# Designed miniproteins, single chains: the designs that were tried, part 33

Each design is a single chain, and the fold is of that chain. pLDDT is the mean over its residues in the fold that is shown.

## One batch from the design tools (miniprotein)

Design m1199
Fold by ESMFold2-Fast:
Formats: structure tokens, C-alpha cells, sequence
Structure m1199 (fold): chain A 60 residues (1-60)
């Protein structure tokens, strides 16, 4: 699965390309991103968490 590629695109700010990959991954991709957001916030990496949250809001 290309989840790692989607995460790399999000980190690079390429949200449009990441959204296309996430659509193909479906529910599993969304679930993994939510866990990553929580992990990043717990580690104090709020800017990365916000970038991923933006992508999830566009999917919802």
C-alpha cells in the first residue's frame, strides 16, 4: 500500500496528490492518519499534525 507515499506528500505540503492516494486507501488510510496526528501532537510536533488534519478535513 502507498500510505507511506501519502504521508511523505503531506509532509512536503503536496496535499492534492496525497488526497488522491488516500481516496484509494479508503478507511484504513484515514484511520492511520488520525493515529499519526495524535502521535505527532503528543510529541509536540503540532505543525506536522495540522498539515495532516487539513487533508482529513478535505476528505470529510
Amino acid sequence: MSLAEALNLIDEGKFEEAVEILKKLGEEGVEHLKYLIEGLRAAGRYEEAEKIEKVLKELE
Scores: mean pLDDT 71

Design m1200
Fold by ESMFold2-Fast:
Structure m1200 (fold): chain A 68 residues (1-68)
Amino acid sequence: GKEEAMKLAGEGIKLGERGDWEGAKELFLKAAELVSGEEKELLERAGELAGRGDLEGAEKLVLRAAAL
């Protein structure tokens, strides 16, 4: 559920901080599969941003998903 998705998203942020953009993207997309609706859309967009090296943008979307 949401707690497991947010744990995976947190691990994705850690990978992104180490410069592993593809690993971060994969974890955000896996997190998105554990949720639905707006939370899923935000985590899928976070994965896209992380894959492009935009970790700050990805983190903002993860925080928005966590607040829902």
Scores: mean pLDDT 85

Design m1201
Fold by ESMFold2-Fast:
Structure m1201 (fold): chain A 90 residues (1-90)
Amino acid sequence: MEAVRERVIALLDEALEEASKYVSQEQLNELQSMKDEAVEALRTGSLREGLLAVARFYSKLIELLKDNPELVQFIRNKANEIVLLFAEAS
């Protein structure tokens, strides 16, 4: 379980770093806050609470990047990797 959490956190960091190239500083600050909430939920909450927080982060990312369909698809693929990691750990 710890290895899965750390891998998911790394994927959130990768998504945020990639998004930083395409979003405003204000939008990046909002995404950083949502990522921090997801990390806290993953470490301290239930598996369901962690997945919900991660889903909210990726939903916001997709909304902010909706004018770039290739980047949206990349983000969707990363979100799917997270879902599969938790499914395998269950």
Scores: mean pLDDT 77

Design m1202
Fold by ESMFold2-Fast:
Structure m1202 (fold): chain A 85 residues (1-85)
Amino acid sequence: SRLAALEKEANEIESELQKKLDTDTFVKILEEVIKQAQYAYETGDYESARDKLNKFLDELNVDEEVKQLALRLFDLRVEILRLKG
């Protein structure tokens, strides 16, 4: 199903982030992604949620590759919430 495919991709991105980051930074990014995805889903304000995540990642001074993975994870988590809702 489409849901299973999205969940598989999200899990693969989470695994890649965990390999590239220390545990504390990984947990902070994962929590912020989930928080902003839930906000985007509940309010429909995807642009504001994505901008807040982008600023959070910039403040953590993460590599561009990590930033792109986190933003993709956000997009996937929003779509997963939409399909389950």
Scores: mean pLDDT 89

Design m1203
Fold by ESMFold2-Fast:
Structure m1203 (fold): chain A 62 residues (1-62)
Amino acid sequence: DEVVERIAERLGISREQARVLLDSLRESGYNIEATQKMVKERTGITFSRSQVREALRIDAGN
């Protein structure tokens, strides 16, 4: 998935981490705060609001 690869490259994270971030973002309906919480619960990783916004821009721009 090109979107997953672009997120992984732009944020410097693994493809697996980028997939969870993307799936959480889509499941939350692009809610940044809900996405942060979901990703932390699923992976233990805390992403900043700016990192989640970057992933949103990549997905929405596709």
Scores: mean pLDDT 85

Design m1204
Fold by ESMFold2-Fast:
Structure m1204 (fold): chain A 102 residues (1-102)
Amino acid sequence: MEKDEKALLLAEASVAGRIYWEALFEGDEETRQRYAERMNELLKKAKELGVEDEAALAFYTMASPEYIIEKYGASEETKKRIEELVKQGDEEIARLRQRAAA
């Protein structure tokens, strides 16, 4: 469903934003640049879905994945995909922090 596509894209933008800001504050320019490029690709897809402004806001505000799931009424399958995206994002942020501490 279109609402599931929007929810997944906005959650991906939120996770990308969290990693981007962590990389920026830790001085990891390679990771920061990679997620800036990822956000540009997400904005292109968001424009096709009519949620470009919402995707930009999700990235900059690091919008709650729970809020996105509730607002768009995401299916159980989409909720599980969003949970996996959040887990992957948390793991990448943990790696960034470990590298910065070394």
Scores: mean pLDDT 83

Design m1205
Fold by ESMFold2-Fast:
Structure m1205 (fold): chain A 41 residues (1-41)
Amino acid sequence: MELEKKIYELMKKAMEAYRQGRFDEADKLIKEANKLAEEAS
């Protein structure tokens, strides 16, 4: 599903932000991914 790929991309970006110490950015990306997952449900 196209949505699954988008969620995965957001999660990868969130992990990268965490590695860089950008916790606020990572949190935003995780919340965005969760919102998309909710829409898919």
Scores: mean pLDDT 80

Design m1206
Fold by ESMFold2-Fast:
Structure m1206 (fold): chain A 61 residues (1-61)
Amino acid sequence: MLSPEEVAEKLLEKAEELLKQGNYEAARIVLEAARRLREAGKMSEEQKKRLDELEEKLKEK
């Protein structure tokens, strides 16, 4: 079974891939799921920073 932090890592990796592909709608959905984990306290400080960076990249589109 994957821990919540492992799930967060997979979501962040997938969001980066989708942004690189230009699939902004799918990236938003994945980042929304990652934000839910952040709000639940299920993310490391490093993962929270990566999420903020990815969300900022998405806002520029």
Scores: mean pLDDT 81

Design m1207
Fold by ESMFold2-Fast:
Structure m1207 (fold): chain A 115 residues (1-115)
Amino acid sequence: SEREHVEAAYTAALAGDVEKAAEHISKLSLETRRRLIEGLERAVKQLEAQLDDSIAAGDTAGLEQVKRAAEIVANLAKAISQAVRDVDPELASRATEIAKRAEELVQRANDAIAA
């Protein structure tokens, strides 16, 4: 089912396996892929706000949580970009933008933890 492929893609992304996540995403409908991108766009925006709050508070545990969540978002977005690159270039571009923003969050969290 599509739900099983979504869950498997998430599990692969959590493990850092972008290629396996992309294989599962390739089995999803266009509508489901679009909804995943919309969800990741909301997630990255929320993580940007959480990062700023954690930096202001000196909350190292919060920084570590944002970093881990941003790594998963980056891996899922990369997987979607890979899965749709040749069939939906607009969705692939949106996924690439999300991956870039998520990777920037990982870097900012790492810099704040090291400070």
Scores: mean pLDDT 88

Design m1208
Fold by ESMFold2-Fast:
Parts: C-alpha cells; sequence; structure tokens
Structure m1208 (fold): chain A 99 residues (1-99)
C-alpha cells in the first residue's frame, strides 16, 4: 500500500526530528501524518486500517522507550504520543464502523 509506506516513512521522520530536538520538523511531520491517516480512513481497506493502527501502536511504544532511555526530550515525545494516540483512536473508531 502506497499510503502505508508513506505513513511508515513519516513515523521514521518524526523519530529523527525528535532525536534532533527539531520541534517544528516534528510538528510538520505529525501534520502530514494526520492528513495521510485521514485519507487512509476514507479510502483504505479494513486490512490497511488495521495495519496502520498497528504501526501507530508500535510507534507510541518506541517513543516511550526513547524517552526512558533519555534519547529524546520527554515533553516533545509526550506531545508526539498525544497526537498519535488521537490518530489511533480515530482509526480504531473507523475500523469498528467497517467491521
Amino acid sequence: SPLLAQIEELLEQIIAHLKAGDEQGMLDALSALGELVGELAATGSLEELREAARLLEEFIKRIEELIKAGEIDADLGELAISVVRALLAFLRARIEELA
């Protein structure tokens, strides 16, 4: 799926921005992620939506581990987690509607 590949790339870009302490780059990548998640929710299959939800869940766990390791700023990491949790909740609601 081209949308899933773009979501995976944006998640890696968010991690790179967090490690660099680049708040603006992180916010821009989170905004782009929200747009792709919205597009996937409108046009994607149930299988693609479930895979996207899995990717977002794994991303949240990775950020929590990076905060614990001191590799990223805790406030920026928690902000990223908060945004991604909202996107995950949106995808989960859409999955329930389609299942």
Scores: mean pLDDT 91

Design m1209
Fold by ESMFold2-Fast:
Structure m1209 (fold): chain A 61 residues (1-61)
Amino acid sequence: SVEELIEKLKSDDPEEQVEAAREIARLGHPEAVDALKEMLATAKSPEVQAEALRALRAIGA
């Protein structure tokens, strides 16, 4: 569900965050916009930041 994906965006595991962001981008869940923005703002890894930004662009935010 989108709720499960949003919770994974808040994970302390970068792999889970990246996988969730990619799935959200693929499915186009606008409900995840705020969580993706938080992920982009709080992520320390350039790869995690890039995936959050890619997902935001994919869903039109």
Scores: mean pLDDT 82

Design m1210
Fold by ESMFold2-Fast:
Structure m1210 (fold): chain A 61 residues (1-61)
Amino acid sequence: MEEEVEKEIERKRKEIEELQREADEEAEKAKADGTEWEVHAEAGMEAIKLAVEILALKNEA
């Protein structure tokens, strides 16, 4: 049981890291339009959503 929860947490952490990497690349392209803050805001909201899911998994363990 704990190993499955740990794997799910690791998977979501990896998703957050990938989201940050993609957001950094998109923000660099958006810099030309001055809308990099929108890209960061959207990625931040998705990261918060994943963090809440990690917290829920920890509460079930």
Scores: mean pLDDT 77

Design m1211
Fold by ESMFold2-Fast:
Structure m1211 (fold): chain A 58 residues (1-58)
Amino acid sequence: MAEEERRKKLVEEIEELFESNPTSAATQFVLAKKLGELTEEDVERVRERIAEIEAARA
């Protein structure tokens, strides 16, 4: 329960950071993923959002 809320906040923070500071956001995303702080659903959501933002840049 508290875990789910924490994951949602982490996902939101990473997504927001990719808009303003993609390098820091990428680092946080990789670390959270490696530490098992994100579920597979969270990882996919963040990846899709990041890909969308990066595709707009490329």
Scores: mean pLDDT 72

Design m1212
Fold by ESMFold2-Fast:
Structure m1212 (fold): chain A 71 residues (1-71)
Amino acid sequence: SPIELLDRAGAVLAIEAPDNTEALDNIRKAIEYLKKGDVEKAISYLKKAIELTQDVPRARELLEEALKELE
């Protein structure tokens, strides 16, 4: 599930980079728009989260897997 992958990525990020609040906010928005059925907006926020997590490979890999499930 893309939402489960996003939740897991957020959990990894909260442990490894808790000060990266912008990436966490983009993950939250991606989940919110997925729950609303707005896949295009969710993908936009997800791509921003991937860009912001380049220094956290464990979170980035989970976000990239979520993107593959949505495309």
Scores: mean pLDDT 87

Design m1213
Fold by ESMFold2-Fast:
Structure m1213 (fold): chain A 60 residues (1-60)
Amino acid sequence: MVTEADIRALLEELRRAPPEEVDALYQRILEAAEAYWRATGDEEAFLRAAQEAVEIAAEK
């Protein structure tokens, strides 16, 4: 089961990831956030995670 803590951990991994890992981690974050949204109905958590992932990826 995906939790908010799992999503936050993936976002922190993305922040510290080298460029070659960014695409894989970005996809994992989106999948985790979507799974969390589908399980809980928390669309805000999905949107926040997606937005943070885009911002972090853009810095790489």
Scores: mean pLDDT 80

Design m1214
Fold by ESMFold2-Fast:
Structure m1214 (fold): chain A 81 residues (1-81)
Amino acid sequence: SDGRKIVDISDPKELVKKLESGEITELYLPSIKVDEFIKAAEGKDLSSIKKVIVGGGPVTDEQLDKLKKLFPNAEVVTYSS
């Protein structure tokens, strides 16, 4: 296993700890999980993340703005499904 990419966010608090460790550089966020992740990630250092892919449903401009603020060094992209 590479340990460098996470696609499951069922436990946002544990996920945030792993992201802070710098071991993870890419993250996939389903649209329905964005709000709970933002709440868990507020005030955390996520500067090691290089790419965030968010989608699978509607995503608001406010959600995207919050994600960009949480991931200052990451490209935040949406996908349509």
Scores: mean pLDDT 73

Design m1215
Fold by ESMFold2-Fast:
Order: structure tokens, then C-alpha cells, then sequence
Structure m1215 (fold): chain A 97 residues (1-97)
């Protein structure tokens, strides 16, 4: 399944983001995971797939919030806020399916 491939890729990127201590790298990896999650959203056909994608998006949101709490630089803070807004938007779109 194309959905399963995208979900696996996003999870692998998220795991890399969780392991790095570099906030800039975390935000870049989170942005990539969000882009893949958006593609996966278009492929959701079952309640199980919807729930798996919701869990992924909630994990991304949690890490983005942690980055926001640790960020001292205005640029990193603004980027973290932008990613949080994007994830919330995807969660809302997912709930409409």
C-alpha cells in the first residue's frame, strides 16, 4: 500500500527527529514528516488508516511543542509555531474524512 509506505517513511523521519538534540535539524525533519503525512492524508480509505495517521500527527505535534519550549531563537520559535499550526490543520482535515 502506498499509504503504508508513506506512513513508514514519516515514522522513520520522526524517529530521527526524536534522537537529535539540534533544534534546527528537528524542525527540518518535522517539516519533512508533515509533508509526507499530508500526502498520506489523501490516501486514507479506512478507519484504521485514519487512526494510524492521527497517532503519527499527534506525535509530530508533541515533538514540535517540545522544540517550541526549548527554542531561544526567534526564527526557531516562529518555525515551530508554523509547524504546530500545519499539524493542527492536518488533524482537522483528517477528522472531516
Amino acid sequence: SEFEKLLKEAKEILEKAEKTEDLEEQLELLEKAIDIARKALKLVKTEEEREELRELLERILELAREVLNRAKDKELILKAIALIVRVIGLLIELDRL
Scores: mean pLDDT 89

Design m1216
Fold by ESMFold2-Fast:
Structure m1216 (fold): chain A 56 residues (1-56)
Amino acid sequence: SAAEEAGRGWLEVGGRQDELSPAARAYYYRGAAAMAAGDWEAAAAYFREALAAHAA
């Protein structure tokens, strides 16, 4: 589910905050804001972008 993906992304990306590129951090903050708003689909998408940017 989107909520499950968002929660997983939150933990994975959040655990690496000090290692994130500026782009990855921007996506992480957008994902966190989406979670706070209850937009699980948007949060999951932003966390996927954060992980992709972190891996690049």
Scores: mean pLDDT 79

Design m1217
Fold by ESMFold2-Fast:
Structure m1217 (fold): chain A 77 residues (1-77)
Amino acid sequence: MITPEQAGEAARTALLNQGVDPETAERFAKAVEEAVSKIKDNKEKILLVRTAVYLVAHKGVDPEEAAKIALEKAKKM
């Protein structure tokens, strides 16, 4: 099972690898942890992390907004 902490760490690492600054990556990790804590299904957690990383890294969306959008998309069930 993916924990919120594991999801946040994965999200932080992904942004750092894309050259995003550490402060923004840390804000993003916290937002992803909060969003993942509201999901129980492992597939939805994976979808949330992937979607949020894509929005920040490739679309320039704000970390907190990206996590919110990703949470809404993941909860489609």
Scores: mean pLDDT 83

Design m1218
Fold by ESMFold2-Fast:
Structure m1218 (fold): chain A 64 residues (1-64)
Amino acid sequence: KREEAERLFREGQKAMKEGNYEKAIELYEKAIELLEEVEESLEDEIDLALTRMHLAVAKIILKK
């Protein structure tokens, strides 16, 4: 649910700070799956968009 998605997002941010981009990608992807199943609200849409942006950044860094 939303609380679990927020936890996964925070864990992904921690992985990014530690330089573990593979772990960050995995965590962000799981957070996105949970957010996509939550009832749509403006806040949920913003959280989903932010998580997708973080995922994209992690993937870009990893592909270097």
Scores: mean pLDDT 78

Design m1219
Fold by ESMFold2-Fast:
Structure m1219 (fold): chain A 98 residues (1-98)
Amino acid sequence: EAAKEAEEGAEEAREAGEAGDARGAAEGAAKAATAAGEAFKSGDKEEAEEAKEGAEEAAEGATKAALAAKTAEEAAAGAAGAIAAIGGAASAELAKRR
């Protein structure tokens, strides 16, 4: 479940990032970060591995969107999304090492 949500968030963030849609990328990254956090809480190492990959991909998409943003508010939204997704990935990685 969480792995699938992270994958969907990553896809949304990547597509939005390529299109320069910082708000869409931030939303996708937030979805992936939330899913990675749920995987961390579940203690399922396989779920955590997949959610980590999704969150890392979402962070990349949000970062690209932030760099391509034409307004400071859009750049800030994309950057916040990338930071959240990086945090989610880190949490999922810690769950794998338990």
Scores: mean pLDDT 76

Design m1220
Fold by ESMFold2-Fast:
Structure m1220 (fold): chain A 72 residues (1-72)
Amino acid sequence: MLTPAQLRRMVDALEQQGKQAIEQGASAEELEKLADGARHLSGIARAAGDDETAARGERVSKELLEEAKKRK
């Protein structure tokens, strides 16, 4: 299972990847895939009791889904 430190690094990496994707004009499909990844990591963090990392993952997922809607 992922350690808390690995999980935090994965959420950080996904947040940065999401920002780059938005700036580069990624498709709605690509942003939705990143949002799904963020949601998945958020669920793992919540199950592990890392509420702060879970909240960050949820925020990243929500931001990516909102951007994806604008690109449809």
Scores: mean pLDDT 82

Design m1221
Fold by ESMFold2-Fast:
Structure m1221 (fold): chain A 91 residues (1-91)
Amino acid sequence: MEVKESVTIEYLGKDKKKYIYNFESPDGPTEITIEFEKNKDGTWKVTVTARDVHDTSELLIDETTLSAEQAEEVIKNLEESSKKYDTTYIY
């Protein structure tokens, strides 16, 4: 028996993208959000947050800064990997 998983990708503009991973199981759904925000210097700020159904508070996991080339490669790989799952795109 496999857990049902879904991935939602939200394009909030050219300078900001959000990837939402939803894991649905009998033990409870868990939501992980990865935000990519482009800086004026061409670098990208990456923020990872997690939210549990049993906890109404938002949990900040980590934040980091990537170069434009590194961010583009990571985003491209993440999009290709997400296409192998049930992925929803929001323009």
Scores: mean pLDDT 68

Design m1222
Fold by ESMFold2-Fast:
Parts: sequence; structure tokens; C-alpha cells
Structure m1222 (fold): chain A 62 residues (1-62)
Amino acid sequence: GGATSARAGAEAARATGNATAAAVGGYESWKLTGDPQARQGAEAGARGDAEAAARYNELAAK
């Protein structure tokens, strides 16, 4: 589900600094849920901001 995609993206960003994984997780979550926090995570990850992407994905996974 959407929360699972966001959580996976956040965990990858926190564990490895992989902003791309966070962008994918946020985008998948946003497509499933419409959650604006997931969209912000996808956008932050796309610009290479792993910290912001992780934080937004954590909010979308709550």
C-alpha cells in the first residue's frame, strides 16, 4: 500500500542516503493515496535531498 511504499523509501534514504529510492517510494505512495506529504518526499528525493525526502516519506507513512 501507499504507507508501505513511503516507509520503504524513507528507510532506504536513512540507511544508505539513497535519495532516488526515497523519490520512488514517495511517488508510488502519492499515486496510491494522493497524500501531499508523499509528493513532497518524491520531489525532495528527485532533487537529491535525501534528508527532506526521508522526513516527508515518514510523515506519509504515519
Scores: mean pLDDT 84

Design m1223
Fold by ESMFold2-Fast:
Structure m1223 (fold): chain A 78 residues (1-78)
Amino acid sequence: SEAELEERALRLVREALVREGLSEEQAELILERAQENGNMSDEEVEALAKELGLSPEELHERVGRAIAEAAERLEREL
């Protein structure tokens, strides 16, 4: 099911973001903004980073690592 795959992917990304040092609330905010905006603009990324108390560079690095980890884990568990 596409819905089950999407739920699994979102769960894995959230778990990976928490492992990168973000709180559960911060991880949920990142996922909510990504779902609302699809491809976030540089200005939207800067605004989100400020809300999280991170630099845009730190946000980019942590999200990038979390997505890579979640993708690898999803492929192994499917």
Scores: mean pLDDT 77

Design m1224
Fold by ESMFold2-Fast:
Structure m1224 (fold): chain A 63 residues (1-63)
Amino acid sequence: SAAEERLARAAERLREKLERASGLPVEVEWELLDDETVRVTIRIGDETREFVVPLSALERFVS
């Protein structure tokens, strides 16, 4: 779907941005909860964070 394609691009850009900032391997997992709401799980080294945000907010953050 268009939303999944948007999310995949935003998640990859987020991964790259965090990897550059941290100098550590970064994993980003995502789940589309509805057409505009996404769950994102970020792992950097031994730290894991999960957040639920509008897809548009994630796209703005990684722009």
Scores: mean pLDDT 84

Design m1225
Fold by ESMFold2-Fast:
Order: C-alpha cells, then sequence, then structure tokens
Structure m1225 (fold): chain A 56 residues (1-56)
C-alpha cells in the first residue's frame, strides 16, 4: 500500500475540514505541524494516526 500518498490525501482532507470549523491560524499551525511530522517515516506514522482519529 502506498502509505505516503494516502497520508498526503488524509492531510489535505483534514486541513480542508479543519478550515470549516477552526480559525485560519489553527489551520496554518496544524499544517506546519503535519508537514514537520511527515518529514520522517516515524513522523508519518504519527501523522497517520492523528489524521485517522480526526477524520473519524
Amino acid sequence: MASRARLEELRDRFLAELSKTASPEQVAAVRQLLDRMMETPEGRARAARELEEALK
């Protein structure tokens, strides 16, 4: 399974959903956090869990 592509899709969906309910400042902060997490394989695993939880 292509975990990287899937994670990027989840990130994009999460940020789009977040933008509807959260402030622009929160959206920017979360995007930056996710980008940093995704720079490493371990961080990508953490981001995947965060995004799965948020998108439930």
Scores: mean pLDDT 75

Design m1226
Fold by ESMFold2-Fast:
Structure m1226 (fold): chain A 93 residues (1-93)
Amino acid sequence: MEIPEELLELKEELEELGIPLEFTVGASLDEHLRYIEAVNEARAAGDEEAVKKLTLRLALLNHGRTLEAQGKYEEAQKFFEKAEEIGKELGLE
């Protein structure tokens, strides 16, 4: 699976959070398409901060789902809460 360039730019930050890059691209097709659309809109507006936050939110959601699949529900909840906080900052609630 090809890793989006935006995730590669956040590699060090994601690694410090304990999020493997490989798991950040495991989103459903619909979620990935919505992410691409939101990133393109943010880039068109010149909002590089929003691009980074959108990418980090997707990574947090995907890692949380991976942890749930492993039965690590308490750990998954922490990543979902971080993703929700970023979503609130971006007005995605």
Scores: mean pLDDT 67

Design m1227
Fold by ESMFold2-Fast:
Structure m1227 (fold): chain A 65 residues (1-65)
Amino acid sequence: SNAQAALETGKRFYEEGDYEHAIAAYRAALELDPNNKEAWKNLSEVYEKMGKKDEAERYKQKAEA
């Protein structure tokens, strides 16, 4: 699916350490599937790696809703 392709693209960028492009890809997955909890979890993890605790917690809450 298009959302799965965007998730996989985001994971690839994340593994490369390209957090900016990982975030963009995960956001694209959410545009295609707004309830994609995996995209919310992956966004939380990226923001944790960036030291952005507030953003990480917001996305974690969305993944758990």
Scores: mean pLDDT 86

Design m1228
Fold by ESMFold2-Fast:
Structure m1228 (fold): chain A 90 residues (1-90)
Amino acid sequence: KEKIEKIKKAVEEMYKLLREALDAGASPLARAILVTGKALEFIKENKDDPEAVEEIEKIAREFLQATSRDELDAIYKKAMEEIKKKEEEL
């Protein structure tokens, strides 16, 4: 469960940063820096958990494709639903 909580927190933090950046009209480069920075922090802290690293890299790549708040919200909802399903199976 600790693994799921770490992934969930990182995803929520990326979502919040990107949502605020999109609302502020941030450039694609600025958004990429925010997501990449957060993903890199998670990877450095969880080098011993390749599954968690892979999941965060996957979600970060999906977030980088979002060009609108609606797209970002859809990606976040899908990611959180997948995480919830994994948590329920444990």
Scores: mean pLDDT 80

Design m1229
Fold by ESMFold2-Fast:
Structure m1229 (fold): chain A 80 residues (1-80)
Amino acid sequence: MEEARKLVEEAKEKLKKAVEALKEGDYEKAIEYAEEALRLGNEAVRLAEADPSAREVALEAGIVAGLAGIVLGVAKVAKK
């Protein structure tokens, strides 16, 4: 569970940076951070889903990954 929690924390941090970069018009950085947040969030979901006691962490990781995907899509469209 420590690993899944660490990945969720890192994914949240990267997601915040992606949103900030998107607001600044730095679409390249927004894409980089959003892709990293999505990868970390998906990894956390996989680890947390293997542990029934980690359902709350799995849901949080899923939400972060979903939001990261939305930010990534917006940044890619805005860049091109």
Scores: mean pLDDT 80

Design m1230
Fold by ESMFold2-Fast:
Structure m1230 (fold): chain A 96 residues (1-96)
Amino acid sequence: SLEEAKKYEEEAKKYFKEGKLEEAAELYEKAAKLYEELGKLEEAAKLYAKAGHLYALLGEFEKAAKMYEKAAELYEKLGKLDLAEELRKLADYLKS
C-alpha cells in the first residue's frame, strides 16, 4: 500500500539521521519495492539509488550494485537515460 511505502521511507530517513545506515538501507529498499509495485517508478528509482548508496558506504558492494541496477532500469523506463547510465556505471565500478 502507499501508506506502507511512506512509512518505510519515513523510518529509513529516521534511521539514516541516527547513523543506523544498514537499517536505513534495508528500509529504503523495502519502500522502493512497494513504490515499484504501486507503479510509482520515479519514487522507487530514487529510493533504490539511496539504498545502493548506503550499501556502498557499508562495503556491501553486491547489494549496492543490485540497487543501482534496479534504479537504472526504472529510470530507463521513465526516459531518464542520463541518470540510468550514471547508475549503471556506479554498479559496474562496484563489481570490478
Scores: mean pLDDT 90

Design m1231
Fold by ESMFold2-Fast:
Structure m1231 (fold): chain A 71 residues (1-71)
Amino acid sequence: SAEEHLARGKELDAQGKYEEAVEHYRRAIELDPDNIVAHYNLAKVLEKLGKKEEAKEHFRRAGEIAQRKWD
């Protein structure tokens, strides 16, 4: 499930396994495209990997989802 991939991504991120964390966060988003936590956590890990432009896109997406959820 999306939640299982999100949880595994968080565990890998905590271990410093950033590339593996990215894979699980991407799978969480594939299963649940509006998962704000997955987009936010993916963006943070992408920054740690130096992928600044891709990180910006996921931060932007997380913000858009947050706005829509409360409209």
Scores: mean pLDDT 83

Design m1233
Fold by ESMFold2-Fast:
Structure m1233 (fold): chain A 66 residues (1-66)
Amino acid sequence: SAKAEELLKETEKKLKEASKISKEEAIKALQEGVERLFTEATDLSEEERKEYEKRLLEMYKKYVVE
């Protein structure tokens, strides 16, 4: 869970910076962050995975969707 939290925070940081450049860069940063989170945080339960998917969707709405 600590690894997933670290990766989520890193993803939000990159997404926030990318969103200042363009919507396309923001989408790219989010996609890379999602891939890293679910490939590197292999110890997540099914319930925890759903929680992180929800939090990533909230980031998408905040930084990519008006």
Scores: mean pLDDT 80

Design m1234
Fold by ESMFold2-Fast:
Formats: C-alpha cells, structure tokens, sequence
Structure m1234 (fold): chain A 68 residues (1-68)
C-alpha cells in the first residue's frame, strides 16, 4: 500500500496502477478473495483521484463481488 501511494505522490500514477493490478490479479488467481478485493478497491481510489469515475466504479464493483 505505502509503495503504491508513494508512486502516486511522485506523479508515477501509471506505475502505481500497474503494481495494484498485478497484485489484485495475483491474489485473485490464488483464491485470496479478500486481498484481491482490497487491491481492486485501491485501484478504484486511484482512478477516482485521476477523475476517471467510470473506471473507479468498475473496480469498486469488482471489489464488492469478491467480498460477497
């Protein structure tokens, strides 16, 4: 989390998104639904800060699906 947030603060939002996507997919593949949901929720927050509301909502829904 702190590493991804650090990338955002440095203006490296693209790298932050890539890192969060890879982690979300990794946990999803392993069947760790709770951690996958956490990273998808983090992606939603990143896109929200970028003003990309449609993508933020997409990832927010995905996170909710993994939680139940």
Amino acid sequence: MSFIESLIKQGKVEKAIEAAELLAQMYERRGDREKAADFYEHLAKIYEKLGQTEKAEEYRKRAEEFRS
Scores: mean pLDDT 78

